# Ledger of designs, part 17: designed miniproteins, single chains, continued (4)

Each design is a single chain, and the fold is of that chain. pLDDT is the mean over its residues in the fold that is shown.

## One batch from the design tools (miniprotein)

Design m12557
Fold by ESMFold2-Fast:
Structure m12557 (fold): chain A 70 residues (1-70)
Amino acid sequence: MSPVEKLKEIYKKTLEELEKEKDIKKAGEIAKKAFEEMLKIVNESNDPEAEKLLEEFKEEMDKRLEELES
């Protein structure tokens, strides 16, 4: 499985978990764990697409966590 494919799988699973979770602390833990896992994959790869996908993921997580904080 390519780095991009692994990142897309983590991204999708994390979004599904966050749709079910309304507790900001738990949502933050889910997002943080996923981000750390994705960051390891990006750091081990030379793929600019993997870096772009991590940036998109961070933006989506920030947006969702802001909605829960409000």
Scores: mean pLDDT 79

Design m12558
Fold by ESMFold2-Fast:
Structure m12558 (fold): chain A 98 residues (1-98)
Amino acid sequence: SQAERDKARETSIELQDKVESLLDEIKKNPEYKEMLEKAKKIADEMGVDDGFGAQLAIIAIERKRGNEELAKKLEDILSKMLGLSREEIEKIVDEILE
């Protein structure tokens, strides 16, 4: 439906904007850089592209920063994009945070 297409478009834009806004912070913060590298490795093992690895890292970084509501919103979005349960996304994010 048009509503489903509009929601998917908004979802994609929100995640892309968030990745771009945090890219500079990730490059300057060694801890965030390690989280990004770990997320990309997990994404590769799952058979998904590097873009989803970056999005997983953003979710983990937001959780670490205490932005739990934003992290949960992004987890729900990524869960739908990857066809995974929210619980599986949370498990992956927890692994990145270890």
Scores: mean pLDDT 75

Design m12559
Fold by ESMFold2-Fast:
Structure m12559 (fold): chain A 86 residues (1-86)
Amino acid sequence: MLIGSDDVELVEFEKLPDGSYRVVLRNTGLYPQTATVVLDVPISKVLDEDGNEVTTGPKTGVKVVIDGNSFTVTLASGQVRTFIVE
């Protein structure tokens, strides 16, 4: 389930063969938006499409917050991001 701004859309949600989830989000709005993704399973970590753990970067302001079975992310205007959820 996706909770957040109406400007953020869930483009793709797939369970991968290894039991992880591929989640693709898009911010269709003109401003940075926050979205929360809720899964039916506990989350241990969130990776980007390059396999790097998503952290707050000093130049990007991008952050991911994990809370049990959900994660919250901020997307820039027009941004499309792929996450791998373990």
Scores: mean pLDDT 74

Design m12560
Fold by ESMFold2-Fast:
Structure m12560 (fold): chain A 97 residues (1-97)
Amino acid sequence: SLSLEEQQKLVAMTIEVLRRVAEEGFENVSPEELEAFAKELRENPPKRVLSEAQVEAFRARLAEVAAAVNANPAASDAEAMERVIAVVAEIEAELAA
């Protein structure tokens, strides 16, 4: 199992990657560019500190989205990513409030 610190880091990095996709547009971001960005984030972790409750809520929400996509496969990777981006935007709005 991942430690809380590892979970916080992973969630913070995931939010940053998904934010990049949302900002650039899915069609303008390649998997290779996302992998390079994820590598940069691993070497220079985001300074964002998430509470245990925020990490748990984010992981639970992403797991629900993943389960829904697996049960009803998206027509494309773009459609699947749009669903994830929408959930992340909701979580970020909650974190900003």
Scores: mean pLDDT 69

Design m12561
Fold by ESMFold2-Fast:
Structure m12561 (fold): chain A 70 residues (1-70)
Amino acid sequence: EEERRKRLAEVNKETVAEIKKFDSEIQKELAENPDLDPEKIREKVVQTVADALIRIGEEIDRFLEEERKK
């Protein structure tokens, strides 16, 4: 179980870093394009985050399946 917790901590750390990087890119794009429709930007951000969360969920599910098979 300690090995499992350590691996989950590594995955979590990398996932958090990826999310922060993505957030920084969005913030930069918003700053560079102030004339963009904020509602349209909001919708794109929400959709992109939703897609990323689904992908992360699939990755976690796959990890759990791997653990179950062992």
Scores: mean pLDDT 70

Design m12562
Fold by ESMFold2-Fast:
Structure m12562 (fold): chain A 90 residues (1-90)
Amino acid sequence: SMAKEKAAEEAKKYMAKVLELIRNAAEPEELRKETEKMIEAALKAGADESGAEEVRKEIPLVEEVVRRARELGESSEETLARLEEEVLAK
């Protein structure tokens, strides 16, 4: 249906925005808001609730990385690279 097609396009748009917010270490409130919009659009497009639950399960971990990146004044990609380097050094 046109409604499902529109919802699928909206889900892709919100997913791109969520990825941009993660890369730019955006405020956790903005990240959460856009992530919820992405999940809602995906569900309207016919995504399974179990898939939505897996995404929601990862939100606290992503928010912690973004929060830490903001505290350090860097991007989330830079924070992830630093964490990877620290793990490999141990």
Scores: mean pLDDT 74

Design m12563
Fold by ESMFold2-Fast:
Structure m12563 (fold): chain A 70 residues (1-70)
Amino acid sequence: EEELKKKAEELKRKAVIYDASAGVAELGAATLKIVGGSQEDIEKMLKRAEEFRKKAEEYKKKYDEVLKKL
């Protein structure tokens, strides 16, 4: 049980980090749009944000699976 709690904390931490990284990329894309950056650069940052969101979701699912085993 203690081992599973430690694993859950690690998975939750990774999910938070990826969510924060996605937010930073989204903010970067918004900034580029304001300053008249290229559509290609904006799209690249948005794709990166989407990838980070997907990774955060994967870690959240793993976290929930560990909690079900408790």
Scores: mean pLDDT 82

Design m12564
Fold by ESMFold2-Fast:
Structure m12564 (fold): chain A 87 residues (1-87)
Amino acid sequence: SGAEELKRRLRELVDKLYEAIDNGDKEAIEQLRKEARQLASEAEKLGHPDIVEAARLIVKAAEHYLNGDKEAAKRFVDAARQLLDSL
C-alpha cells in the first residue's frame, strides 16, 4: 500500500512537471523538484529502491530544465514515466 501511494504521487508529479516544462513555469518546476526530493526520501525510508530511482529521475528532469536543457528535461520525465509504468 505504501509503495502504491508513492507510485501514484510520483505519476502525478511526472504529469505536473511535463505541463510545467511545456508552459515554461520555472517556479512550478522548482517546487516540483522539492516535492520529488521529499518523495525520494520517503521511498528510501520504506525500502523501495526502484521508486527512489523514479523520484531521482524526476529531480534530474527538473534540474536539467533549470540549467536550460529542455530536451534533456523531457527525456528524463519520459524515463521516470516508463520506469513507474514498469513497477
Scores: mean pLDDT 88

Design m12565
Fold by ESMFold2-Fast:
Structure m12565 (fold): chain A 75 residues (1-75)
Amino acid sequence: SSEELERLLRELDEAIRAGDVARAREILAQIESLTLSPEERARLSVLLRILAKTAREQGHDDLAAELEARAAALE
């Protein structure tokens, strides 16, 4: 659901800002389990690219690359 996606995206942002890579990966797996509309997929792609930039700025290059790859797969 849209509400579930929004909740998970908030949790993902919090995990990335906290540097909790393991938690971020758990949340990504939960997001990947969701059935998303085309509009939700487009929004998720944009947000994952923004989060990838944040992860890279914090030195989490591997996580940033994972987020970028997930975003590309949604396009």
Scores: mean pLDDT 85

Design m12566
Fold by ESMFold2-Fast:
Structure m12566 (fold): chain A 85 residues (1-85)
Amino acid sequence: MLTKEDFEEAVKRAKEENKKLLDYLKKTKDKELIEKAIEAEKQIIKDLEEALKKSTDELEKEGLKKLIEVEKEFIKELEKYKEEL
């Protein structure tokens, strides 16, 4: 059974990985690579939303909602950076 702590760790890891990817994309300044990253993040959100619809566990639903929020915020940051190029 997944615990609240497991989801908190997953959220922390997602934020850390997103920060590292954004830092890398800012260094490369490759618009095509940023567009590919946005498409990949949209697919991740879709997969998380499908998992949320199938979940029957309230703790899992809460964790998935938090992960979806993190990835949606990351897409906004990627789109903002793309507009600055």
Scores: mean pLDDT 83

Design m12567
Fold by ESMFold2-Fast:
Structure m12567 (fold): chain A 87 residues (1-87)
Amino acid sequence: MSIKEKIIELVKKALELLENYKKTGDSSDLMKLFDVFAEIQELAKSASEEIQKLVKEMLRKVGEAIENKDYEKAIEIVKEFLKKLES
């Protein structure tokens, strides 16, 4: 599996955790989400500059949405960047 493919799978996992948290309110899903974001950020260091920029922008925007407790916006941001990564 390429670094890009690993990042895509982790972004999909982040999306699942965000959607589960919105449905259940289980704080353990948020903790797992932050661990997944840390893994994405670390893997991105070994990816292309284009992928690094996409990951950095996604994490910034998602972080702002989560800080504002706007989980619907966080989900939409992750979906948008997943489409960009798969293109």
Scores: mean pLDDT 86

Design m12568
Fold by ESMFold2-Fast:
Structure m12568 (fold): chain A 61 residues (1-61)
Amino acid sequence: GAMDREELKAAAEKLKERILKAFPDAEVKVELIDEETARITFTYKGKTYELTLSKDVLLSL
């Protein structure tokens, strides 16, 4: 439901903020795949990395 998606979005955005604090020159994109899964795309020094993380993992961070 909408509440589950908002919780996932909040958890993913929190991880994005932590990444940007550690790597301020990085570009971070958050995409919600479904209500349980988010994809985080991290671009740093011309290299792009993708992480697909479950809601449970994001909430444990």
Scores: mean pLDDT 81

Design m12569
Fold by ESMFold2-Fast:
Structure m12569 (fold): chain A 90 residues (1-90)
Amino acid sequence: MEAAELVLKTGEEIAELFRSHGASEETIQLILDITRAAARALESGDPAAIAAAQARIEELAQLMLRVLPPEFHWLPEKLLKAFEEALKLV
């Protein structure tokens, strides 16, 4: 499903960028777990699961904004936009 693939790919790209900049394995795993769960919710087509996944993605984006220097604030924006575009495909 194109929506799930978009979110999964975006999560993997963000996780790799975090890894390249010395992020902890716990942080990398959190990004991957949240984006993989969101991809599964989109594949399910269940509105309740999708709403829960959106809340988790928004929480992750807020966490990223708090911990990342301003030069990387485009990463949480990229994540939010990927999920918004995925919602248009469901």
Scores: mean pLDDT 82

Design m12570
Fold by ESMFold2-Fast:
Structure m12570 (fold): chain A 68 residues (1-68)
Amino acid sequence: SYAEEAWAAMGKRSPSVTGFAATAAHADVSSKTLEAAARGDPAARNEVGAALAKTSEGGQKLAAFLAG
């Protein structure tokens, strides 16, 4: 799933991939915004960052599970 890929990407320390996958998993932004952020659009990257700040309880539980 996107959530599992997002937290796995965190382990690889790839912030752009982690941001894209984690935001997609929580559906806080449109696919157009995620694509633009992946291409390096600064405005889209800001939107993705804001969405990541709103992690759900499920996202928090997934992070804890992957941490150990």
Scores: mean pLDDT 52

Design m12571
Fold by ESMFold2-Fast:
Structure m12571 (fold): chain A 72 residues (1-72)
Amino acid sequence: DELLEKERENLDKNGVSEELKEKLLEAIKEIIEKYGIKDPELLSQLALAKLRKVLTDEAIEKLKEIHEEIKS
């Protein structure tokens, strides 16, 4: 699915961990399947607008943890 691949690239570009990236992609797939959205692009735009705020906060905290482990 081209939309999911595009989002995978965006998450990689923003330095999101592989684990968090897979969790987000799973959630997006589940939403699409559960609500039977005929236009995945429309749903993706709505989901992405919401997820980007959560992702920013979680990504910052995750990066802090990783940096502390590397330093120690």
Scores: mean pLDDT 60

Design m12572
Fold by ESMFold2-Fast:
Structure m12572 (fold): chain A 82 residues (1-82)
Amino acid sequence: SHMEELIEKAKEIIRENVKKLKEENPHLTDSQVENALLVNLTVLEQLVKNGYDIDELIEKLKEQSALAILGDLIGEYLKSKL
């Protein structure tokens, strides 16, 4: 389905973002890089499951990781409590 194709595209963007993370942070271990990949893939799946627009997520993923998108959402939630 088109949705499955969009999810696969989003996963590919996450893999490229994690590769860039390692290039910018060469002291990270292979285990730490693998964990970053798994966390970001899991966050993406949860965002999609919770009704976030996959097209909007893909556009945001081009600029930042899925974990960073989640962080932005948590930040807005915390600001509402201040």
Scores: mean pLDDT 81

Design m12573
Fold by ESMFold2-Fast:
Structure m12573 (fold): chain A 85 residues (1-85)
Amino acid sequence: EADKKLAEIKETIKKNREVKEKLPDLDIEEQGKATLEMQKLTAKSLKVARELMRRGEKVQEARDLATEAMEITTEMIKAYLAALR
């Protein structure tokens, strides 16, 4: 179960990286939609990481992955804002 939850967070990170790479090729409306979707996925991953940490399962891995997901999402938000005007 814990390994499956960690895999979900890793999948979110992978998606965030892919979306960030493609962001400049999207129009402004699609960039906004993609950024919002990734924020939602990251929020869900943070909730999963918090659950694992509260249970004492894979605490360090969950914390590290959650931090990485937040960093990538933050970079996407900055890129979108820079493109917006």
Scores: mean pLDDT 78

Design m12574
Fold by ESMFold2-Fast:
Structure m12574 (fold): chain A 98 residues (1-98)
Amino acid sequence: MEEVERIKKLIEEGKVPEALRLLADYVRRHPERAGEILKEMAELFKKKGYETVARILELASKLGEQAADYLRRVAEALEKGDFTKVNEIIEELEKLAK
């Protein structure tokens, strides 16, 4: 899909918050594809050295419809440089992904 290619381009360019916002919108509109697309994007983030973001996507891939909200929250925290909030989101996701 055209928007998936745009997300991949943003990841390649290091525009992480923008990529996560588009990915959140995609997942919200296509929750049935959340697991597949989030795992694919997690592998790409990992290859680019964004291991923390890759971990977030791997955890969120198990949440279906709810994944979109977590991705948006991570994007907002990264845009503000709120590292504490990013860690809180990861802890919440790890509790849900048991």
Scores: mean pLDDT 83

Design m12575
Fold by ESMFold2-Fast:
Structure m12575 (fold): chain A 92 residues (1-92)
Amino acid sequence: SLEELNNRVVQTLEKLGQAALELLKKGDYEGALEQVEGIRSLALWWAEENKWSPERKEEIERLLRKLEELVRNKAPVEEIERVLNELIRLVS
């Protein structure tokens, strides 16, 4: 079902997100950005597959850009986690 596929996408985003947060805690910003790139690719692919509204797609893109910006700027892990959780919630 679409719900079962969505659950698998969300689970994968959560795994990529946790990997990114662990890398950030270790100071591996390059590794964290690679995980965020995986999140970007999966989230945008899933939005397109579901033909989500332009408004929802724009919000996903906004959160992805904010997530990437925070990692590049070496923002606190708690702030990065907050944006990541909001992105995953929006995809759910």
Scores: mean pLDDT 88

Design m12576
Fold by ESMFold2-Fast:
Structure m12576 (fold): chain A 87 residues (1-87)
Amino acid sequence: SKVEVVKETGNRFLELIEKALDEGKITEEQAELAREVMGKAFDVFYKTGDIDEAIKVLEEAAEKFRDKYPEVAEILRTVIDYLRELK
């Protein structure tokens, strides 16, 4: 179901964010940027039911953040890999 996909992906994402914050790899501001992007991806998934459309949102954000926020981009890429496994 859409709810289970969002729940499983959300839990994985939160684990990655908490680990990155605990290890000092990202700031709280960078964590908030990642959360905003995940919120947009979940919104697209709820509207379309299409995992590929959600992945596209995350890929575009990861590319945008690649140079300035590489750790945020890496977290988003890890979530993309996870979503691809659910297909």
Scores: mean pLDDT 85

Design m12577
Fold by ESMFold2-Fast:
Structure m12577 (fold): chain A 87 residues (1-87)
Amino acid sequence: MTKEQVLRAIGLALRAIGLQLDTEEEAAKKAAELVLKGAMAVLRGNREEALRYAEEALKQAEKIKDEEVKKQVVELAREVKRLAEEL
């Protein structure tokens, strides 16, 4: 894993934590937690676990009512998947 990939994964984890703290919607908190777990799996080099969490986050995102938060979660989950595929 490159230094740039590590920094990207750390950035994803911090953004997921921020979303989880800022949202009051339970579905969004759960989706953000899955993104965080996926980013942490990338940092551990666990490709299969990172892909699984990214997929679960995308499924959970469909339950989010706040369209702006949903868009942010989907983008973060896609970034986790992209980083996992590079492992």
Scores: mean pLDDT 87

Design m12578
Fold by ESMFold2-Fast:
Structure m12578 (fold): chain A 98 residues (1-98)
Amino acid sequence: SMEELKKRIEELEKRLQELMKERQKLIKEGYSHEQFSLARMLVEAKKANHEKASAYYREKLRKAGLTDDQIEKLEKLAEEILEVERELARLEMELRKG
């Protein structure tokens, strides 16, 4: 129903807010906005199966002084944010079609 779609959208918006707070926490711990942008690009390249782009962004993150564990941490958060944003966009499109 439309009520069920609206509830799911609210739950995803709340989840996105929690993930954005986690990102802000990492910024306060010393990570940069540029490092998050690079991690986002890495995730998008991986999901597109673009091996050359994935290797390029991973190397940029290493050159920015991040360890493999730190890259994995940023990548995981960037992936969760991307997945929530994509699902939210899909559900919002369903609302517009109904």
Scores: mean pLDDT 88

Design m12579
Fold by ESMFold2-Fast:
Structure m12579 (fold): chain A 82 residues (1-82)
Amino acid sequence: MKGKIDDFTASKVSALKIKGDFGEAKSGDVYLDGKLVGSFLATSPTEAIAVLGSVPEKDGSYKLELQVDGEVVAEGTLNWKR
């Protein structure tokens, strides 16, 4: 079953603490609106740290997906503020 990420707001950071349900996912890739932007490491079944190699240039809501080997394991919405 695909995990759910709690909606959250972030700004001016390249590292994000994410809360939600990640199932058994331990690490993988981070996508925003279908674009590869970084990687994540799950610290528990309900918490993960994502490190972004690129950050959104504009304020807005972005579809956040965590993927392992091309499969979406968790998804949610990132609200980004400059």
Scores: mean pLDDT 74

Design m12580
Fold by ESMFold2-Fast:
Structure m12580 (fold): chain A 65 residues (1-65)
Amino acid sequence: SELEEVIRESREHFRKLLEMSSETIEEKAEEGRKRAEGKSPTEASAIRIRAVGDGVDEGIRKYKE
């Protein structure tokens, strides 16, 4: 069915995107961890979450190239 095809294709694209962005996620997460050093727990969490998000965005950008 068309729905099953869409689900399969979406899952495959997402898997490839995660594979392609794993290095950027790791890189940005490490940068975020360093930036969070010495911050309060709340501020540290916000910095780390944003850093992971930046890694995903960078991975998507590279995937489209």
Scores: mean pLDDT 77

Design m12581
Fold by ESMFold2-Fast:
Structure m12581 (fold): chain A 58 residues (1-58)
Amino acid sequence: SALQQQISILEQTIQELQQQLEDAERRGASPRTIERLRSQLDAVQLKLDDLKSKLSQS
């Protein structure tokens, strides 16, 4: 389904952002770079939670 496909894409995006955040932290990236990655990760996680909720409560 389109919904499950979107969930899979968002889960992949979360993994990519988590890896980018970890890499940025390891290399000593600026606090602003870390903040942006964390904000992006949070936004994607919120969207994933919303889609999963819709799938479970339909």
Scores: mean pLDDT 85

Design m12582
Fold by ESMFold2-Fast:
Structure m12582 (fold): chain A 61 residues (1-61)
Amino acid sequence: SLEEKVEILKKAYEGMGFSDEALRLEAERLTPEEFEMLQKAIEDAEKRGVPVFEVLAELLR
């Protein structure tokens, strides 16, 4: 479970410069709703053929 959350966070924040250590701490604090949102962002990015960073940038604007 924790390792799966870390892999999702690595994909979601790929190119944003977060360390594996920071991602592990974030994974432990990640709510089920936040995890679901990140998972959907990754799926949307893969479907659109864009980096996950682009989808996250759109959501943060």
Scores: mean pLDDT 74

Design m12583
Fold by ESMFold2-Fast:
Structure m12583 (fold): chain A 117 residues (1-117)
Amino acid sequence: MLVEPASEEEKNRIIEQLLKLGVISEEEAKKLKVYRILEPPERVFEIFRRHQDKPINGGLYTVPEEKLEVYLLTLGEEPFGLAAVANGKLVAFVPYEDLSPEEQELLEELTKLALSS
């Protein structure tokens, strides 16, 4: 599993959409870091499948899962959430606090990978 910093364009696109949806504050937007998860493990897709109660821009199944761009968001060095993007549009966001303990452990592992380079 490979986690790398998102481009400024990718980061700005995700943060702008989260702000417009009222999911994050302007203060959080300034502190948020965004990382792209290359080759996301099945466990990440299982998280999105369990948390589809609030679809964004048509939801996850607007494209095949293999075409989803998956992002980790951190607030400083702490996990903040997972985002999925399809065709440049945010289609899912799962905040860290909505995750089960097992799912939270996965995000902590992903955050350590993002920061440990």
Scores: mean pLDDT 80

Design m12584
Fold by ESMFold2-Fast:
Structure m12584 (fold): chain A 94 residues (1-94)
Amino acid sequence: SDEEEIEKAERAHENLLKYVEEQLEKAKTLSPREAARLLASTIALVRHAIREYEELKKTASEKVAELLEKIIEELRKVERELQERLAETKAQAA
């Protein structure tokens, strides 16, 4: 059902955001070089999730597609924030 698909997508999104926050906290405890590698891997994971949600949206109902659009928008903002943090971290690793 749409309701079950929505609930699954919301839980997956919440779990991903929690994971990203955990990686950001972990990065603070690492050397700049190790932190940069961790952040780059985290960005790759976020990008992968965006691609998966965009594919899922192609066959989703209107209601599910609308939720997936919102999730994609939030993840694109997270990607930008991670890219800014990565740039700062790389400057420290130089």
Scores: mean pLDDT 89

Design m12585
Fold by ESMFold2-Fast:
Structure m12585 (fold): chain A 103 residues (1-103)
Amino acid sequence: MEERIRELLIEMAELAAGRSVSEVRPEYLAFAEDALRILHRAGLLPKDRIATDSLALAISPDGTIPKGLITIHSVALALQLDPSLIEELKRLLREAGLPVPEL
């Protein structure tokens, strides 16, 4: 389970990397924040790819989504760009026995 979540979140981060945080819609941002907080509490986030104390604030100085880091903005934008990832993330949360946020 941890490896599958790691792979999905890294792919989301790569999809969103270098894009402006201003592209992110509030509903996707709220969903991503809830999902990442649930995963963080469960100990399922890849610690080497997150800024643990600044999960919501890890933005490049130019206002773009940073490369190589899983952030609320990177997950939110990835879900917005590829809605099929919403169902995949919800599926992994269900399989892990975790709460599934609504979008």
Scores: mean pLDDT 77

Design m12586
Fold by ESMFold2-Fast:
Structure m12586 (fold): chain A 86 residues (1-86)
Amino acid sequence: SPLEELLKILDELERAIKEKDYEKAKKLAAKASELIHTDPSLSDEEKSALLRLLQETLDAVNEKDYEKAEEYIEKAKKLLEEAKAK
């Protein structure tokens, strides 16, 4: 499903953050953003929240605050799992 593909990308993004691979993290976040925008099962509110969390993740990575970046990705993954449960 589109949500399963998005979760897989968020898992890959979390791994890139743990590896401190900024270029890979940026590419994965861009791919996640595209999937969030086009996903028909996400509400506008869920899309807005996920996109904000992705932006905060990239901002934290840019500041080399990888612990904070991991926290934002964990929040995004939790929100996506809750969206799947509806």
Scores: mean pLDDT 83

Design m12587
Fold by ESMFold2-Fast:
Structure m12587 (fold): chain A 56 residues (1-56)
Amino acid sequence: SAPQNIAAFLVQQGLLSQGKAADLVQDLELDPSQAVAVFSKYGLPLTQEDLEKLAK
């Protein structure tokens, strides 16, 4: 799924810990339309364009 792919990418880049990845996936699955706001909550300044690249 796109949330799982995004979380895995962020862990691989060192931007997110493995423990935080599970929480991020859960938050994205609960509110996928607010993905940018969810990422801001985790201190990740990702744009909609960045998310489209990561959801590949």
Scores: mean pLDDT 72

Design m12588
Fold by ESMFold2-Fast:
Structure m12588 (fold): chain A 61 residues (1-61)
Amino acid sequence: PLSPLAEQVLASLEAYLAGHPDLDAETRQRIIDLVERWLRKQGFPEEEIAALRARLEAAYA
Protein backbone atom coordinates (compact mmCIF):
# COMPACT_ATOMS: atom_id res chain seq x y z
CA PRO A 1 0.00 0.00 0.00
CA LEU A 2 1.10 3.59 -0.62
CA SER A 3 1.83 5.93 2.28
CA PRO A 4 -0.44 9.02 2.60
CA LEU A 5 2.35 11.18 1.15
CA ALA A 6 2.81 8.83 -1.84
CA GLU A 7 -0.98 8.84 -2.41
CA GLN A 8 -0.87 12.66 -2.39
CA VAL A 9 2.00 12.68 -4.91
CA LEU A 10 0.08 10.25 -7.16
CA ALA A 11 -3.12 12.34 -6.93
CA SER A 12 -1.21 15.56 -7.74
CA LEU A 13 0.56 13.98 -10.72
CA GLU A 14 -2.70 12.47 -12.03
CA ALA A 15 -4.42 15.87 -11.74
CA TYR A 16 -1.53 17.57 -13.55
CA LEU A 17 -1.56 15.06 -16.43
CA ALA A 18 -5.37 15.27 -16.71
CA GLY A 19 -5.10 19.08 -16.86
CA HIS A 20 -2.52 18.87 -19.68
CA PRO A 21 -3.97 16.43 -22.27
CA ASP A 22 -1.88 18.10 -25.01
CA LEU A 23 1.38 16.67 -23.63
CA ASP A 24 2.93 14.04 -25.91
CA ALA A 25 3.79 10.57 -24.59
CA GLU A 26 7.53 11.37 -24.41
CA THR A 27 6.95 14.48 -22.26
CA ARG A 28 4.52 12.60 -19.97
CA GLN A 29 7.10 9.82 -19.53
CA ARG A 30 9.84 12.35 -18.69
CA ILE A 31 7.61 13.95 -16.02
CA ILE A 32 6.85 10.51 -14.54
CA ASP A 33 10.57 9.63 -14.58
CA LEU A 34 11.45 12.91 -12.81
CA VAL A 35 8.82 12.26 -10.10
CA GLU A 36 10.12 8.67 -9.63
CA ARG A 37 13.70 9.99 -9.32
CA TRP A 38 12.59 12.63 -6.80
CA LEU A 39 10.75 10.01 -4.68
CA ARG A 40 13.88 7.83 -4.68
CA LYS A 41 16.01 10.80 -3.57
CA GLN A 42 13.53 11.49 -0.73
CA GLY A 43 14.06 7.94 0.57
CA PHE A 44 10.80 6.29 -0.52
CA PRO A 45 11.01 2.45 -0.57
CA GLU A 46 11.45 0.89 -4.02
CA GLU A 47 8.27 -1.19 -3.51
CA GLU A 48 6.27 2.01 -2.91
CA ILE A 49 7.79 3.75 -5.95
CA ALA A 50 7.00 0.67 -8.08
CA ALA A 51 3.40 0.57 -6.80
CA LEU A 52 2.92 4.28 -7.58
CA ARG A 53 4.36 3.81 -11.08
CA ALA A 54 2.15 0.75 -11.72
CA ARG A 55 -1.01 2.65 -10.73
CA LEU A 56 -0.04 5.62 -12.91
CA GLU A 57 0.80 3.41 -15.92
CA ALA A 58 -2.56 1.63 -15.57
CA ALA A 59 -4.32 5.02 -15.74
CA TYR A 60 -2.36 6.39 -18.73
CA ALA A 61 -1.26 3.30 -20.72
Scores: mean pLDDT 78

Design m12589
Fold by ESMFold2-Fast:
Structure m12589 (fold): chain A 92 residues (1-92)
Amino acid sequence: SLKEKIREIAKKHGFEFTDDAIEEFLKLVKEYNLPESLIEPLVEGIIDFYKRKHPKPDGVITKEDVEEFKEWLESVFGKEGFIRNIEAYKER
């Protein structure tokens, strides 16, 4: 399942997503209709964002961490800009 894929990618990077964090991640995937090829980059992006805010990470990604990443991403790209970038990527 997609949930197991998220957990495996996070574990590869020494991190664990809480169940609530996985649900928030899945909402983001659904909202932007993200292709499977962007799942690993998105997990890695969230972990990288978390590490920049937490110099000594506990290795756990919470729902709030995923929400903060989403808000940051939308502030940089805008909702429409993000969708256009995802659509362009899908056509590759």
Scores: mean pLDDT 75

Design m12590
Fold by ESMFold2-Fast:
Structure m12590 (fold): chain A 73 residues (1-73)
Amino acid sequence: SLLEQALSLLRAAGILARSGDLERAEEYVKEATEIALKASPEEQQQFIDAARRYAAEVPELREVLEEAIDTLS
């Protein structure tokens, strides 16, 4: 599903950020957001909930994740 693809990219972004590859991690968040925009409103809400959790857990991605949430809200 589109949601599963978007969530997988968020997971990969978190791993990349932890390894210090912030540029690639931000690219993955942006790609995930573009996929989420094509999903149903219910799936978009699930993506927003996941992005909020990642913003709390991975402060290096907080800004790009907040932008993603704003785009989908």
Scores: mean pLDDT 87

Design m12591
Fold by ESMFold2-Fast:
Structure m12591 (fold): chain A 88 residues (1-88)
Amino acid sequence: MKTLEEIIENLMKKDKDLIVEALRQVFKLSDEVIEKIRNAKSKEEFFEALQDALLNELKLTPEEMQRVLEAIADAKSVEELVEKLKSL
């Protein structure tokens, strides 16, 4: 199983728009939160915005957040990511 750090590194290699589109389809995130993730200027800012959305907006546990991040890291398309996230 991948460590959280390895998941984060793989996330930073993914298309940000793919992640944002899948999150919009699966989760009822506010437009403000989606815009914050989309407009992140650095990989660090992007990851912080994503973690904040999962933990504080969606009220996920750290373990649930890790499962979401693993799904994002492993998915090859928006459709695949949406399917993985719905199965959690």
Scores: mean pLDDT 74

